# Designed miniproteins, single chains, continued (3): the designs that were tried, part 100

Each design is a single chain, and the fold is of that chain. pLDDT is the mean over its residues in the fold that is shown.

## One batch from the design tools (miniprotein)

Design m11466
Fold by ESMFold2-Fast:
Structure m11466 (fold): chain A 67 residues (1-67)
Amino acid sequence: REATLEALTRAALAMAAEGVADEDIRRTVTTIGARRGLPREEVDAAVDRGLAEARRLGPDGALRAAA
């Protein structure tokens, strides 16, 4: 579960680095999380962490961190 949430956080970070809109990232990641049986609250928190990290690092930093 924790490893999956970390992967979702990294996916949100990578999508944000590529310029995907926050709403589209949240929709995509919550769909994946639901299919894997993860609670919406935990998935939303994972997305929020990824988006916050992308915002902190900027586009180039976020791309490097997501790799």
Scores: mean pLDDT 76

Design m11467
Fold by ESMFold2-Fast:
Structure m11467 (fold): chain A 65 residues (1-65)
Amino acid sequence: DAVIEEMRRLAEEGLAAGESVEAIARRMEDLFRKRAPELSSDERHAVMVAGAELVREVRERAEAE
């Protein structure tokens, strides 16, 4: 899923640049709307589940500092 991969990349890049989790989340939302505006309900549910894990990864990396 290209959208999930791009969201993960944004999380890692934003964290490395010192951006807040909120700023990263807004970029993820923008990508999601641009790359997958017409996803089915099932696909949107899967992306939301993956998004929760991305937030957890970003938080863990921030705490490691």
Scores: mean pLDDT 66

Design m11468
Fold by ESMFold2-Fast:
Structure m11468 (fold): chain A 120 residues (1-120)
Amino acid sequence: MLPGRGRWTFSVDGEVVRGESPGSSALLTLDWAEDIVRDEGAVIKRLRLVFNEDGTVTLEIVLERDGRVYELRTETSYPKKNSLPASEIEASAETPEKSLELLREFRERVLAFEAAVAAS
């Protein structure tokens, strides 16, 4: 089962599976990716977070496992009172071990943004 409570839309193009969910939690999606990396040895080819002033967080994950590529995109909306600092970060890894380190770093960034939302 895919993470979050949002509806997922999938398309398949050869060995590439694309999934989008505008309502899925970024944290739950990162936790799911961590499980796949830990249990199945997948590698993060691209991980991108965009934090927007309107309180939205866009998460893009590209996972590679046994020659198949999974491209997932989700957007989480946080209620806010004031404008939030905008930022973006993108990274990749070459091994499952480095992929786990990367996912944990990005999880901490989402938690920091949630704290900023709560303080705003």
Scores: mean pLDDT 74

Design m11469
Fold by ESMFold2-Fast:
Structure m11469 (fold): chain A 59 residues (1-59)
Amino acid sequence: SDEAAAGREISEALELAQKGASPEEMVAGRDKAEEVARRVPSLRQAALAAAEIIDRLLA
């Protein structure tokens, strides 16, 4: 389902960021999480939380 696919995208982006992905990959992951938050309302809170975590790792 779209929700299951989006959930996997969020998890993958967060995992890559936590494993020390490049800044470019982390920015892409954050942008993807923010896109999921807009596209999939049921995952909005999880997606925004992931984007916040990635932003903190970039700082």
Scores: mean pLDDT 83

Design m11470
Fold by ESMFold2-Fast:
Structure m11470 (fold): chain A 78 residues (1-78)
Amino acid sequence: SQALNARMARGSGENIAMVRIRKGEDAEKAQAIADEMAQRGTADPAALGDVLSEATELSREQAREEKEKIAKRRAEAA
């Protein structure tokens, strides 16, 4: 639906912003997934949506682990 498409577009922008901020590792992983989709011969927007969704999940998991590491460091320093 149109509302869903607008929400997905917003999510894509946030994913791109995250990749820009972190560049290197996150961008590399997103690119690898995109390349795999292209090699499968899928060129539709739905496949791109899946790639962006998976890239976001990977970045989220990494961010969570990083936050936990920082929290432990702060607790140790206190």
Scores: mean pLDDT 53

Design m11471
Fold by ESMFold2-Fast:
Structure m11471 (fold): chain A 70 residues (1-70)
Amino acid sequence: VDEALELVQKAIELDTNPEAQRHALLAGAAAVGGFYDLAIRHLKRAIELSTNPEAIKYLEEALKIVEEKK
């Protein structure tokens, strides 16, 4: 979970789309709470809305980690 949260934070810092940043933040909060299905939905939405390739890469790595915890 800590590794996924660090990746999400890096993605938020790199992204310029506020809606993508919001979904990434909500995904992190959901993962901390153990709501992995909700975290996965928000991560997928953040990836869809993100326009920064590096941010997308971090979000995809975080998604993979969260899916393994489910």
Scores: mean pLDDT 81

Design m11472
Fold by ESMFold2-Fast:
Structure m11472 (fold): chain A 98 residues (1-98)
Amino acid sequence: SSAREAILAAAEELRRLAEELRRLGEQDPKHAGQYRAAADLAEETAEGLRRMAEEGASTEKAIQQVRLAADAMAAVATPEAAAVVRRGAERAISILEA
């Protein structure tokens, strides 16, 4: 279904977000733990979206998961990392709303 394809594409955006956050953490050793925590949540959310796609979930449910995950990531992140999280989440949500 088109919903399945959109959810899988959103999962790939969150996987890329996790990679970006890990790379930024390598460049900021003082906050490496916060970048790693946010990256781990992004990766877990991407895996969750892949499972949702397999189970035939709606794009609406996927959007809700991305929003909740973005809030959780922002809560553990630095302000700079939180901005990166919000941009990544917006990209994933845009795919799901298309």
Scores: mean pLDDT 89

Design m11473
Fold by ESMFold2-Fast:
Structure m11473 (fold): chain A 62 residues (1-62)
Amino acid sequence: HMEEKKKIEEEIKKLEDRLATARASYDRQIANAPPSVQPFLRDQLAAAEERLQKEIEELKKK
């Protein structure tokens, strides 16, 4: 069934879209944040990126 491959591709695209949205949102927050808060927001973004990238890589292995 081509259906399983298509479903995996759709999930990967959703995760890539979430990653792009998270980056855009955090970039905007970081740009508007005080310097003391910026490292915290960058750390949160890095954690979100790591999680989403791991999920994408796991789907690619299937």
Scores: mean pLDDT 82

Design m11474
Fold by ESMFold2-Fast:
Structure m11474 (fold): chain A 75 residues (1-75)
Amino acid sequence: SKREELYRIFRDELGFSEEDAEKLTEKVLADPELAELILQNREKVVSYLKTLDKEKILKATPEELKRDIERFLSR
């Protein structure tokens, strides 16, 4: 499921705690376009998010994350 794939990205690929990975998964699933953007561009998005501070990712709104990811992917 999209939920399981997003959870694995945050938990396994990005190294968030179980609690934070669950929170991020719920946040991203609340914005279906953001969820699809991440899943369709998994490798590039994971690479980009690894360059960011974990706290910045946790505090970002879905709209802010979508904007930042779209900017990265358009380069």
Scores: mean pLDDT 86

Design m11475
Fold by ESMFold2-Fast:
Structure m11475 (fold): chain A 59 residues (1-59)
Amino acid sequence: GSGLAATVAAEAERYAGADAAAVREAVQKIGSNGSSGQIAAGLREAGQDAAAEMVGRGL
């Protein structure tokens, strides 16, 4: 898997709180080979806008 997907999963727990599991599920659905833009887009579609913004900034 990509280091970015693992980082998003780890950071979700710190920033999304109760939504961390939903963020992790959205990242798994996109796949570990997704670009930061694809991961951010998938998170927005899942309603995880804050996590998507973090991924977009955290290149």
Scores: mean pLDDT 67

Design m11476
Fold by ESMFold2-Fast:
Structure m11476 (fold): chain A 80 residues (1-80)
Amino acid sequence: MIPAIPEGAEYVRVLFTVPKEHAEKVEEFILENGGRILGKDFYGDTAVIEAVIPAAAAEELVKMIQELGGTVHAIRAATA
């Protein structure tokens, strides 16, 4: 099951994995939507990314991660 996006949060902190080949596309989406990358690591063909993004963009981010064969591991309320 996909983690729920917290209601009433202005920003969310998202921990997710995507195939390495799609990491750049997901990072660009985050940056274009006023988010920022907190950390990024590569494990073989998988990128592990932690980011903060405005809650208004979080649903589209989760959808994009799923479409690209990735997995969202955690979503929690955050500050900018």
Scores: mean pLDDT 82

Design m11477
Fold by ESMFold2-Fast:
Structure m11477 (fold): chain A 78 residues (1-78)
Amino acid sequence: METVVKFYSQLAKLIQKEAFRLINVKGYSIDQTIDILAKKFNLSREAARFAVETILKNPNLSDEELARVSLEAIRIHL
């Protein structure tokens, strides 16, 4: 369970890092960032939107909460 949380929290952290880079460094809109991350992480647009919007609204998520975001995004994608 600790190993599962670590894996999915790292996935969410990669999405978070890339979302912040695209918005704050590259100046992309939230919608453009969602489209880029959907392609990059092979997620549906709906799954990518959920992950990006949840992370941006909650920048101080714990590792356990980040793992839940990744798992819910995968559930939306399926």
Scores: mean pLDDT 80

Design m11478
Fold by ESMFold2-Fast:
Structure m11478 (fold): chain A 63 residues (1-63)
Amino acid sequence: GMLEEALKAVEEYVKKHAPESVRDKALEAGRNAVRIAVFAGKTLEEAIRTGIQAVEDALNREK
């Protein structure tokens, strides 16, 4: 379904871009953002974009 596709895309982004030390935090931020976006009625593309933005925000907080 849409939720599973969006989660998979964001999880792949985390795997490629997040350092091991912050990966779990980035992954949780991305997953939560995707779930909120999907439940708010956002499209697949919007949910993925929101999840990726949450991941990048989490990574920037760790710098």
Scores: mean pLDDT 83

Design m11479
Fold by ESMFold2-Fast:
Structure m11479 (fold): chain A 93 residues (1-93)
Amino acid sequence: MSGELLKKAIEEELDEEKIEEVRKEIIKLYNEVEKDASEEVKELVNKMIEEIAEKYKEILEEKKDLPKEERERLMIKKVQELVAELAKEVEKL
């Protein structure tokens, strides 16, 4: 499940006006790595995106009793942290 699942989850659950920058950063990093990267880097990025998507689902399920707005804030923060980690790892490669 490449970045498609993560992109869909962001589009459905999060307010695009608030998180458009975060969403675009994820999409940009994924597309940049996918086009110019070696197979190993692509595989690593795909694995990280899969882990992010899995964590996102786990948090949604665990926190489904929380107010929607609070869940959105947690998701935005978590996605930002994961994007920063992904960028750091890609830069090392």
Scores: mean pLDDT 58

Design m11480
Fold by ESMFold2-Fast:
Structure m11480 (fold): chain A 91 residues (1-91)
Amino acid sequence: SLEEELREVLEEVLEENPELQGLSEETKEKALKDVLDFAKGVGAKSLEELAEFLKEYIPEILNISDEVLKSQPPHLQLVNLILKKIVEKNK
């Protein structure tokens, strides 16, 4: 399911960003839920469809520098990293 795929992406993001592993479970769950709600809102049924949508309509999010990303609240850092990872995995 899309939810299971997104959960896998979240785990990969946390593995690649160990500084974010210390975030509360509530923060991690909120980030996952926000990405899921976004995907459902745009009608994406797979990571591939979500990646296509992001490339076409929100290309700016894919060009966020590490400095800008780290200035974001932790919840939004996770959301942005998840979305970026989805696009990278679907190149």
Scores: mean pLDDT 81

Design m11481
Fold by ESMFold2-Fast:
Structure m11481 (fold): chain A 78 residues (1-78)
Amino acid sequence: SAAELAAKRETLGRLLDNAIAALRAGDRAAAVQYLREAGKLGSPEESGLFERAAEGALARSNDDSVQAVEELRDKILA
C-alpha cells in the first residue's frame, strides 16, 4: 500500500540520518548497524548499496563515509 511504502521510506530516512550522526560522532560500529538495518528494508539494489556503505564505514575516514552516506540518502530519498 501507499501507506506502507511511506512508512518504509520514513524508516529508511531515519536509519540513514542515524548512521550519519553516528559517523560524525566517531561511532563506526553504530553507523554500520544502522546501514545494515536500512539494507534489510531496501530493494535488492538498495541493499547492495547499504552493505557497500557499511563496509566503507569500517575501511575509510569518517568524513569520506559521511559524504558517501549523505549521497546515498539523497539518491534514495529524492
Scores: mean pLDDT 82

Design m11482
Fold by ESMFold2-Fast:
Structure m11482 (fold): chain A 79 residues (1-79)
Amino acid sequence: MKGSITLEELSETTGFISELYVEEKYRGKGLGRKLLEEAKAKAKEKGLTKITFRVPKSNKATLKLYKSAGFEITEEISE
C-alpha cells in the first residue's frame, strides 16, 4: 500500500480525516497531496462544507500539505 486516507462523516456538513498515511519510500512524490485532493472531492460530492483533522503542531510537513491543498485547519494538536 503506497498510502491511504480515511474520511469520516461527523454530520451532514462536517467531515473528519481520521487517517492520512504515506509509506516513507513514496513521500515527497505528491501522493499525500493526491490523497487529500481525492478526499476533498468526495467531501464536496457528499455536500460536506467543513473538514476537521488532528495533527501535532510539530508535524509541519503534514500541516503544510493540508494548507497547500486548500483545507481549512480547524483543529491542531499542540505538543
Scores: mean pLDDT 67

Design m11483
Fold by ESMFold2-Fast:
Formats: sequence, C-alpha cells, structure tokens
Structure m11483 (fold): chain A 104 residues (1-104)
Amino acid sequence: SENAKRKLEEALADVEVTIELVEEMLARRDFSPLRLVVLGLRIVGALTSAYLAARLLGDEELIRWIDEKARQISRAFSQRTAEGLREVRAILRELREKLEEQLE
C-alpha cells in the first residue's frame, strides 16, 4: 500500500503540472509547435504515472477508466485548438479528482 500511495502522489503531481501547462497555453493563446510537443510529452507522462498507480492498486476498473480517458484526451489534443485544450483540461481535472479519491 505504501508503494501504491507514493505512486498515486507522483501521478497526482504529474497531472497537476500538466493542467497548469494547459492553463498557461490557454491564457497566453500560445499554441506553438514546441509548446504542443511539450504538452504532448507531459500528457503521456501523467497518463503513464496514473496507469502505473492503478496497476499497483490492482484496480482493473480504474485501469479501464484511465485507458478510456487517454483516448478522449488524444482525440481532443489532436485538434490542436483552444477548444481541444479546454477539453484536455476538463479530462485531466477528472483524472486528478479520481486519483485524489484513491488517496482517501
């Protein structure tokens, strides 16, 4: 359980940093190719951390839920628009809340 808790805290931190990056990009209206590449890498990192945390918990429903959210994020991000990034932010916030529930 201690390893699962640590990995959940890491996943939560990764998700929060990714949300902050999306919010900065939206506030500045800065969707440069480099910013999008950096965001894409951060999204992959956050989803990977969440997946590994779910695996340590042995929570098959959480793993399936994260996989579904990963597909939704991928579709939204591929638009490369402000609307797509708002959708990415909303899904990342759902992921944050879901991970916070696991720490209780």
Scores: mean pLDDT 89

Design m11484
Fold by ESMFold2-Fast:
Structure m11484 (fold): chain A 88 residues (1-88)
Amino acid sequence: ALARLEEALRATAEATRAIDPEAGERVEELGRRTLEAARAGDAEGAAEYAAEMARVVAEASNEELSEEEIRQAEERAAALARKATEAA
């Protein structure tokens, strides 16, 4: 679970950096914190960092995303981080 989470976080940071280098660095930082929380068994912390990461990605995309679409991305990222933490 953690190895797949780490790979997904790395891929997300790389994709974001290709669009917006500053946002990519922020995503990398939040991804690292998500992994640290998950390794510590902190499902809530992992979910919070993953949700913030998803918002940064959405805002960097330059797509006209609604607040609802951004919120749904945050919820999906949080759920995946919780699941990965619980499976670890």
Scores: mean pLDDT 79

Design m11485
Fold by ESMFold2-Fast:
Structure m11485 (fold): chain A 73 residues (1-73)
Amino acid sequence: MEEAIRFGREGLRHLEEGDSEGASRFFEEGSRLAEQSGDPESSETFRSGSIFARSGNLELAKKSGEAGLRRLE
């Protein structure tokens, strides 16, 4: 759980820095870690964040990353 939170926060930080590729990778790993922790809803939310970051939809990527983090809190 803590690892998924850490990767989600890193994803958001990379979005703020304009690194959408980095954000996509961190959200994708956060999704895997959330799934391993038994939280499929956060996993799906981080996966959406990864997809939005890769497509350049930064606002939806931020919204998805934040939603995933709120669930894991």
Scores: mean pLDDT 81

Design m11486
Fold by ESMFold2-Fast:
Structure m11486 (fold): chain A 100 residues (1-100)
Amino acid sequence: SILEEFEELAKKLEEKLKNLTKENIHDFLLEILKIYDLVKENLSKEDVEKIKKELDKLMKEIGDMLENEVPLEEIKKKALEKFKEIKKLIEELIKKKEEE
């Protein structure tokens, strides 16, 4: 199931976010790219573009917070909250695709 594969990737990304440091930010970005690849292979171009915009916004927000020396615990909290919204969007789009 595409949904089960996404749920596994989302769990891994959430674990990376919980353990986020300035030194391991690259590992977090790699997990985002894996999610992007999964959606690109399985969803419509319109849905992929919508998801890409939300993931790009998340990455930019994390980068901006790091540049402005926001405490890591605040960055983690905000990133996890934003990713929860993106996760729900992706799950809804995958379920819609599987019902078609």
Scores: mean pLDDT 82

Design m11487
Fold by ESMFold2-Fast:
Structure m11487 (fold): chain A 95 residues (1-95)
Amino acid sequence: MTREEVLEEAKKMIDENVEPEELREFLREAVEKGLLSKEDLLDLIYYASYKGREEHTEVIEEVALEAGVSPSDVAAAITAGKLRRIGDELDEELA
């Protein structure tokens, strides 16, 4: 499995709202195999947060912290995802 395939599968798992523990185990295995970077984990946190998947966002946060991503970078990614979702909703109301 390539890095791109892992990222696509993780996003699919978030979109399909799979069990959070299934996503956790998938991401841990991918990190152990060196298939995901710290930046990739931050991108997934942003994506899950943007999609409003709170439990999945928490799971990815835990995996990212275990991989050595800073708590401040994790918090920034969560906030950015939430702000983008709110902005998109406001743009739809104004259109």
Scores: mean pLDDT 83

Design m11488
Fold by ESMFold2-Fast:
Structure m11488 (fold): chain A 91 residues (1-91)
Amino acid sequence: SKKEEEEKKLEELRKLVQEALEKNILTPEEKEALLEIYVKEVVDTYKLSEEQVKELEEKLKEILEKEDDIFTVLSKFHDLLVELGLKTEAK
């Protein structure tokens, strides 16, 4: 099923991100994996429109092009969600 296919894809992407966490540095492949995982999580949580998804992806890609350190990337991703009004600083 489509849900099973998406789950398998997400699991593969998660493995790439876990490898990046051990090295603290993201490769281009790991950056793409992180982008897909993060977009999927945000879209599923907030039910974003196709246009909102494209804007989110563009902004996340800008962060990934400037930063190679995974902790810096994740921090900036969180800041972006707060700026977009999708998440609060309470967590």
Scores: mean pLDDT 75

Design m11489
Fold by ESMFold2-Fast:
Structure m11489 (fold): chain A 86 residues (1-86)
Amino acid sequence: NPEERERQERLAALKEQLRAEMTPEVIKEGQEAIKYLEEEVAPQMKTPEEKEGFRYMLEQLRALNDNSDEALEAKAQRMLEAERRR
């Protein structure tokens, strides 16, 4: 199936682009920023609503800073889906 092959090739290209952009140095900087937010900013949250919202935000930031093969493929799939909607 040529369409499926093209999709797989595009996903692989997007995944490699993301891998090239998410270098170990970038990941380390993201980890340090997340640690700062957890240790210095999270204790400043006063209400249960603020604490829960901040926890959710930290989980989203960790997901964005994940450069595992599975995370990169998931990100590439979302990018491809966005392209297909236009």
Scores: mean pLDDT 80

Design m11490
Fold by ESMFold2-Fast:
Structure m11490 (fold): chain A 65 residues (1-65)
Amino acid sequence: GARLEEARKVARKYGATDEEIDEFVEGLKNRDGEKVSEALEKIASKYKDKKKQKELAEALGEAGG
């Protein structure tokens, strides 16, 4: 749906790979909070700056619902 499309766009904007985006979206589809959290941590771990990690997590949370 539209939320999953938006989540993909936000993740790509923050430098997520297609594989990381697919893991994140699969977690959202299955309502698997553990998969969603693991995918977010993988994407966020690319940033050494904790402020950018927080901004990314908030942006993906808003886009994914």
Scores: mean pLDDT 71

Design m11491
Fold by ESMFold2-Fast:
Structure m11491 (fold): chain A 110 residues (1-110)
Amino acid sequence: SKKEKIEKFMELRLKMIEILDKAHELLEKYQKGEITEEEAIKKIEELSKELQKLVDEAATLLDEKSKKKLSELKNQMEEELKKAKTVQEKVDVIEQYLENVEKIIADSLE
């Protein structure tokens, strides 16, 4: 039902927000000198892969048009993440990706 889909999206959305919160925490630790740039980048890249898995799970609940849009966003995010040079820029890419994902999911529920 539509209600069951909404409940599942809410569950996945909370997990996605937790990943973004962890990315911001890593950025703060890096800025305070508590973690190296190499460690911060590695952990942020791991978080981006966890976020991608949650988005892939959300995509299974959507129509083919929305699935295609999410796949295109994933490819764009991976390209932008490779071009990002700083820890801040990598976090910004993940934040923008999640914002765009949320818009597609919201549109699919109308």
Scores: mean pLDDT 88

Design m11492
Fold by ESMFold2-Fast:
Structure m11492 (fold): chain A 71 residues (1-71)
Amino acid sequence: ATENQKKAAAEILKDFNAPESVEVTDELVQELEELQREALERAKTTPDSKHEELAKEVIERVHELAEKFSR
């Protein structure tokens, strides 16, 4: 991953209140980029009434990734 991709990943983690102990690795950047792409694709097929649920699911997945990469 590039330095710009790592900075973008760190900002996402910070915006979602992830622990500062998270190590921003190439693997974490890849997982976050995949999560963003999946979320965007799901948003296209998800009714507006379900977008709040989708947002909560994305937040939860970001926190799970942060926990996984904090060890």
Scores: mean pLDDT 74

Design m11493
Fold by ESMFold2-Fast:
Structure m11493 (fold): chain A 87 residues (1-87)
Amino acid sequence: SPELKKIIEEIDKLVDEFKQLGEEIANDPNASVEELKEIQKLYDEILNLRDEALKAKTVEQAKSLLEKIRDVYNKFKELYEKIKKKR
């Protein structure tokens, strides 16, 4: 279905951006071990949600998973911004 494809494309975009920014943060000297562990946990969570979305049979299921993925991504972005603001 075209709508399912669009949702999966949005999910893939969010996961790709998470990976790119996460790799950047992994090399940031201002990131603590605890912050890196939390980022890894969030990355594992978003990948699991993506795997569930790929198995979704309905647009409603896929939209629900996209919202959960957005929540995980927003938590990551908040942590990313906090790390980047360290001096």
Scores: mean pLDDT 88

Design m11494
Fold by ESMFold2-Fast:
Structure m11494 (fold): chain A 87 residues (1-87)
Amino acid sequence: MEEAEKIAEQIKKVVQGSIKKAEELYKEGKIEEAIEIVKRTKEELEQGKEYVESQPWSPEEKEIITGTLEEGLKKVEELLKKLEKEK
């Protein structure tokens, strides 16, 4: 439980950092670079979900980590959709 919560917190920080960096690049007019960061983060989160499902961890641990990855994916997908509309 405690270890899964620490992993979840790290995932949240990575997602927040990527979103912030993409928003900063967008403000600088570097839309393509912003999109690349968001796409890379999405791919990493999707790979993370697959990895977690393959592990012999408890259902509770998997739920915590997978839930956090899914929340991150939603935020990243929303930002990606917004950035692609503003090309």
Scores: mean pLDDT 82

Design m11495
Fold by ESMFold2-Fast:
Structure m11495 (fold): chain A 130 residues (1-130)
Amino acid sequence: SLEDKRLEALADVERIARELPELVDEFTQLLLAGQLGERYQEIVDEAAERLGLSRADANLSLRLTSAIKLALQNERLSVSELSRTTRLLPSLIYAYFREAIEDGYIVREKLEKFLKENGVSDEVIEKLKK
């Protein structure tokens, strides 16, 4: 189900944020700069190897973790802006974060509640806010 897929993805977000915070930070900066070249691919490959994920799952988890990081750094962040920055389709952002979305914006307070209710630790949430 979509719920089962979301829980699996959020468990991967928890792991990647906890184990590879420096790669998450660098990856997020590359997304913000639109730099999707060699270094972007190297980070995806390293995360895949270190977490035992497929390359596709590592890429999705890094993009979702970056999306969460950016949304937590803003009181409200538009789904359209987040889609453009993270290269996630708007439909995928809505599918994963629907409960945190109001009027086309991810709302930080709703996102924090959603993450906590779905197994993301307070430690990881506070780390991603920075």
Scores: mean pLDDT 89

Design m11496
Fold by ESMFold2-Fast:
Structure m11496 (fold): chain A 100 residues (1-100)
Amino acid sequence: SVEELIREAQEHADKAREAVLAGDVEAAIEHARKAVELLRKLSEEFPELKPYVELAEEYLREAERALAAGDEQAARQHVLDAVGYVNIAIEKAKLILKKL
């Protein structure tokens, strides 16, 4: 199930980036949220991931605030920042698994 959490988080992170490129900021935020939720669950097994998950959650909240304010450009940038931290956490999780 750890490998499934990583796979699903990666799929949602990829879809968030694709949605940003397509101009669908609402879909991008939804997929980023799902990726962060999956990594939050993974961080219960690997506490080393918590700082990256917390940063991704912070940028996701900033993206939601920007979208609510009508600032789609800022929302897009904050989604990309959140996805960046999600990807760092995923790569760190993969490295931890290789050593187990």
Scores: mean pLDDT 88

Design m11497
Fold by ESMFold2-Fast:
Structure m11497 (fold): chain A 90 residues (1-90)
Amino acid sequence: MRPLTPEAAEIAELIEKLAKEGKSLEEILKELLEKFKKEDPEAYELIERLMKELGLSEEQAVAAVLRGKMLGIPEEEVIRLAREALERAE
């Protein structure tokens, strides 16, 4: 098993902190969106792209990008998986 990247570990720590504070999943995803907007413009651009091109909600787009970062999946693979999930929901 590969260790988490420093970025993935920092994200995991933030999620744990917010969950311990009693925040809902929706609130946690909003905090992650603000973090990406400030600290990771490439992740924020991917979130905006998923929303505009695939019609994902903000929460769905943040969750897809978060999953990609935690699993070390490249951007194009995240887009492919999000598109596949949307097609299965229709």
Scores: mean pLDDT 75

Design m11498
Fold by ESMFold2-Fast:
Structure m11498 (fold): chain A 66 residues (1-66)
Amino acid sequence: SLDKEVDEAMERIEVAVAKVAAKNLGISVKEFLDLEVKEVEATGDAEKAAKMEERNKRILARLERE
């Protein structure tokens, strides 16, 4: 469906952004995503951190398929 195609396009963009950020920092994509979660955890927003972890699992799963 169109909604599924939009979701897939957004996920591809998120993977591309994470790859560029990780490369610029000289670390792996997983390490970059883990750092983002740690930064959010430091703010005390556990719900936001949990949502980021679920998003990051989807990004990593797509990266493994590429």
Scores: mean pLDDT 80

Design m11499
Fold by ESMFold2-Fast:
Structure m11499 (fold): chain A 80 residues (1-80)
Amino acid sequence: STQQRIDVLRQALENNEKTLEKIDKDPVGKYTVSFPSFHDGQWSLVDQEFTVNNKKEADSLKKMLKSINKILREELQRLT
């Protein structure tokens, strides 16, 4: 449903914004990236864990998260 898709998009955005804040405080550690997934007619939230060993990897993960969140915001705007 459209509502299920909206709820998953909002949850993914919230989770990813929290992950960005955590990376900014301490760039080394394990971080979760959330994104919507569509399988068998249903929308669900999928979480992927990433291990960050240094600042270069942290900067790459932040860049990826910002790109994902931009796409998620654009999708949410189209649905609402």
Scores: mean pLDDT 87

Design m11500
Fold by ESMFold2-Fast:
Structure m11500 (fold): chain A 65 residues (1-65)
Amino acid sequence: SEMEREKKLVQELLEKARPLAEAAREEMEAAAKKQGVEMELSEEEAIEWAVHRLLRPEAQRAQAE
């Protein structure tokens, strides 16, 4: 079923996004700190950001940064 296919894709994306979300949080917090801004990403925000990067076409991903 379509719903089962979507759940499988979401699970695979979350598994891939988890380590990227952790790295993204650390990198963004470090970048903000360097600019004199204190920023903390929630777990949900970091995962959403990582999923967005995984879903974007490879050619556009670097330019959309």
Scores: mean pLDDT 64

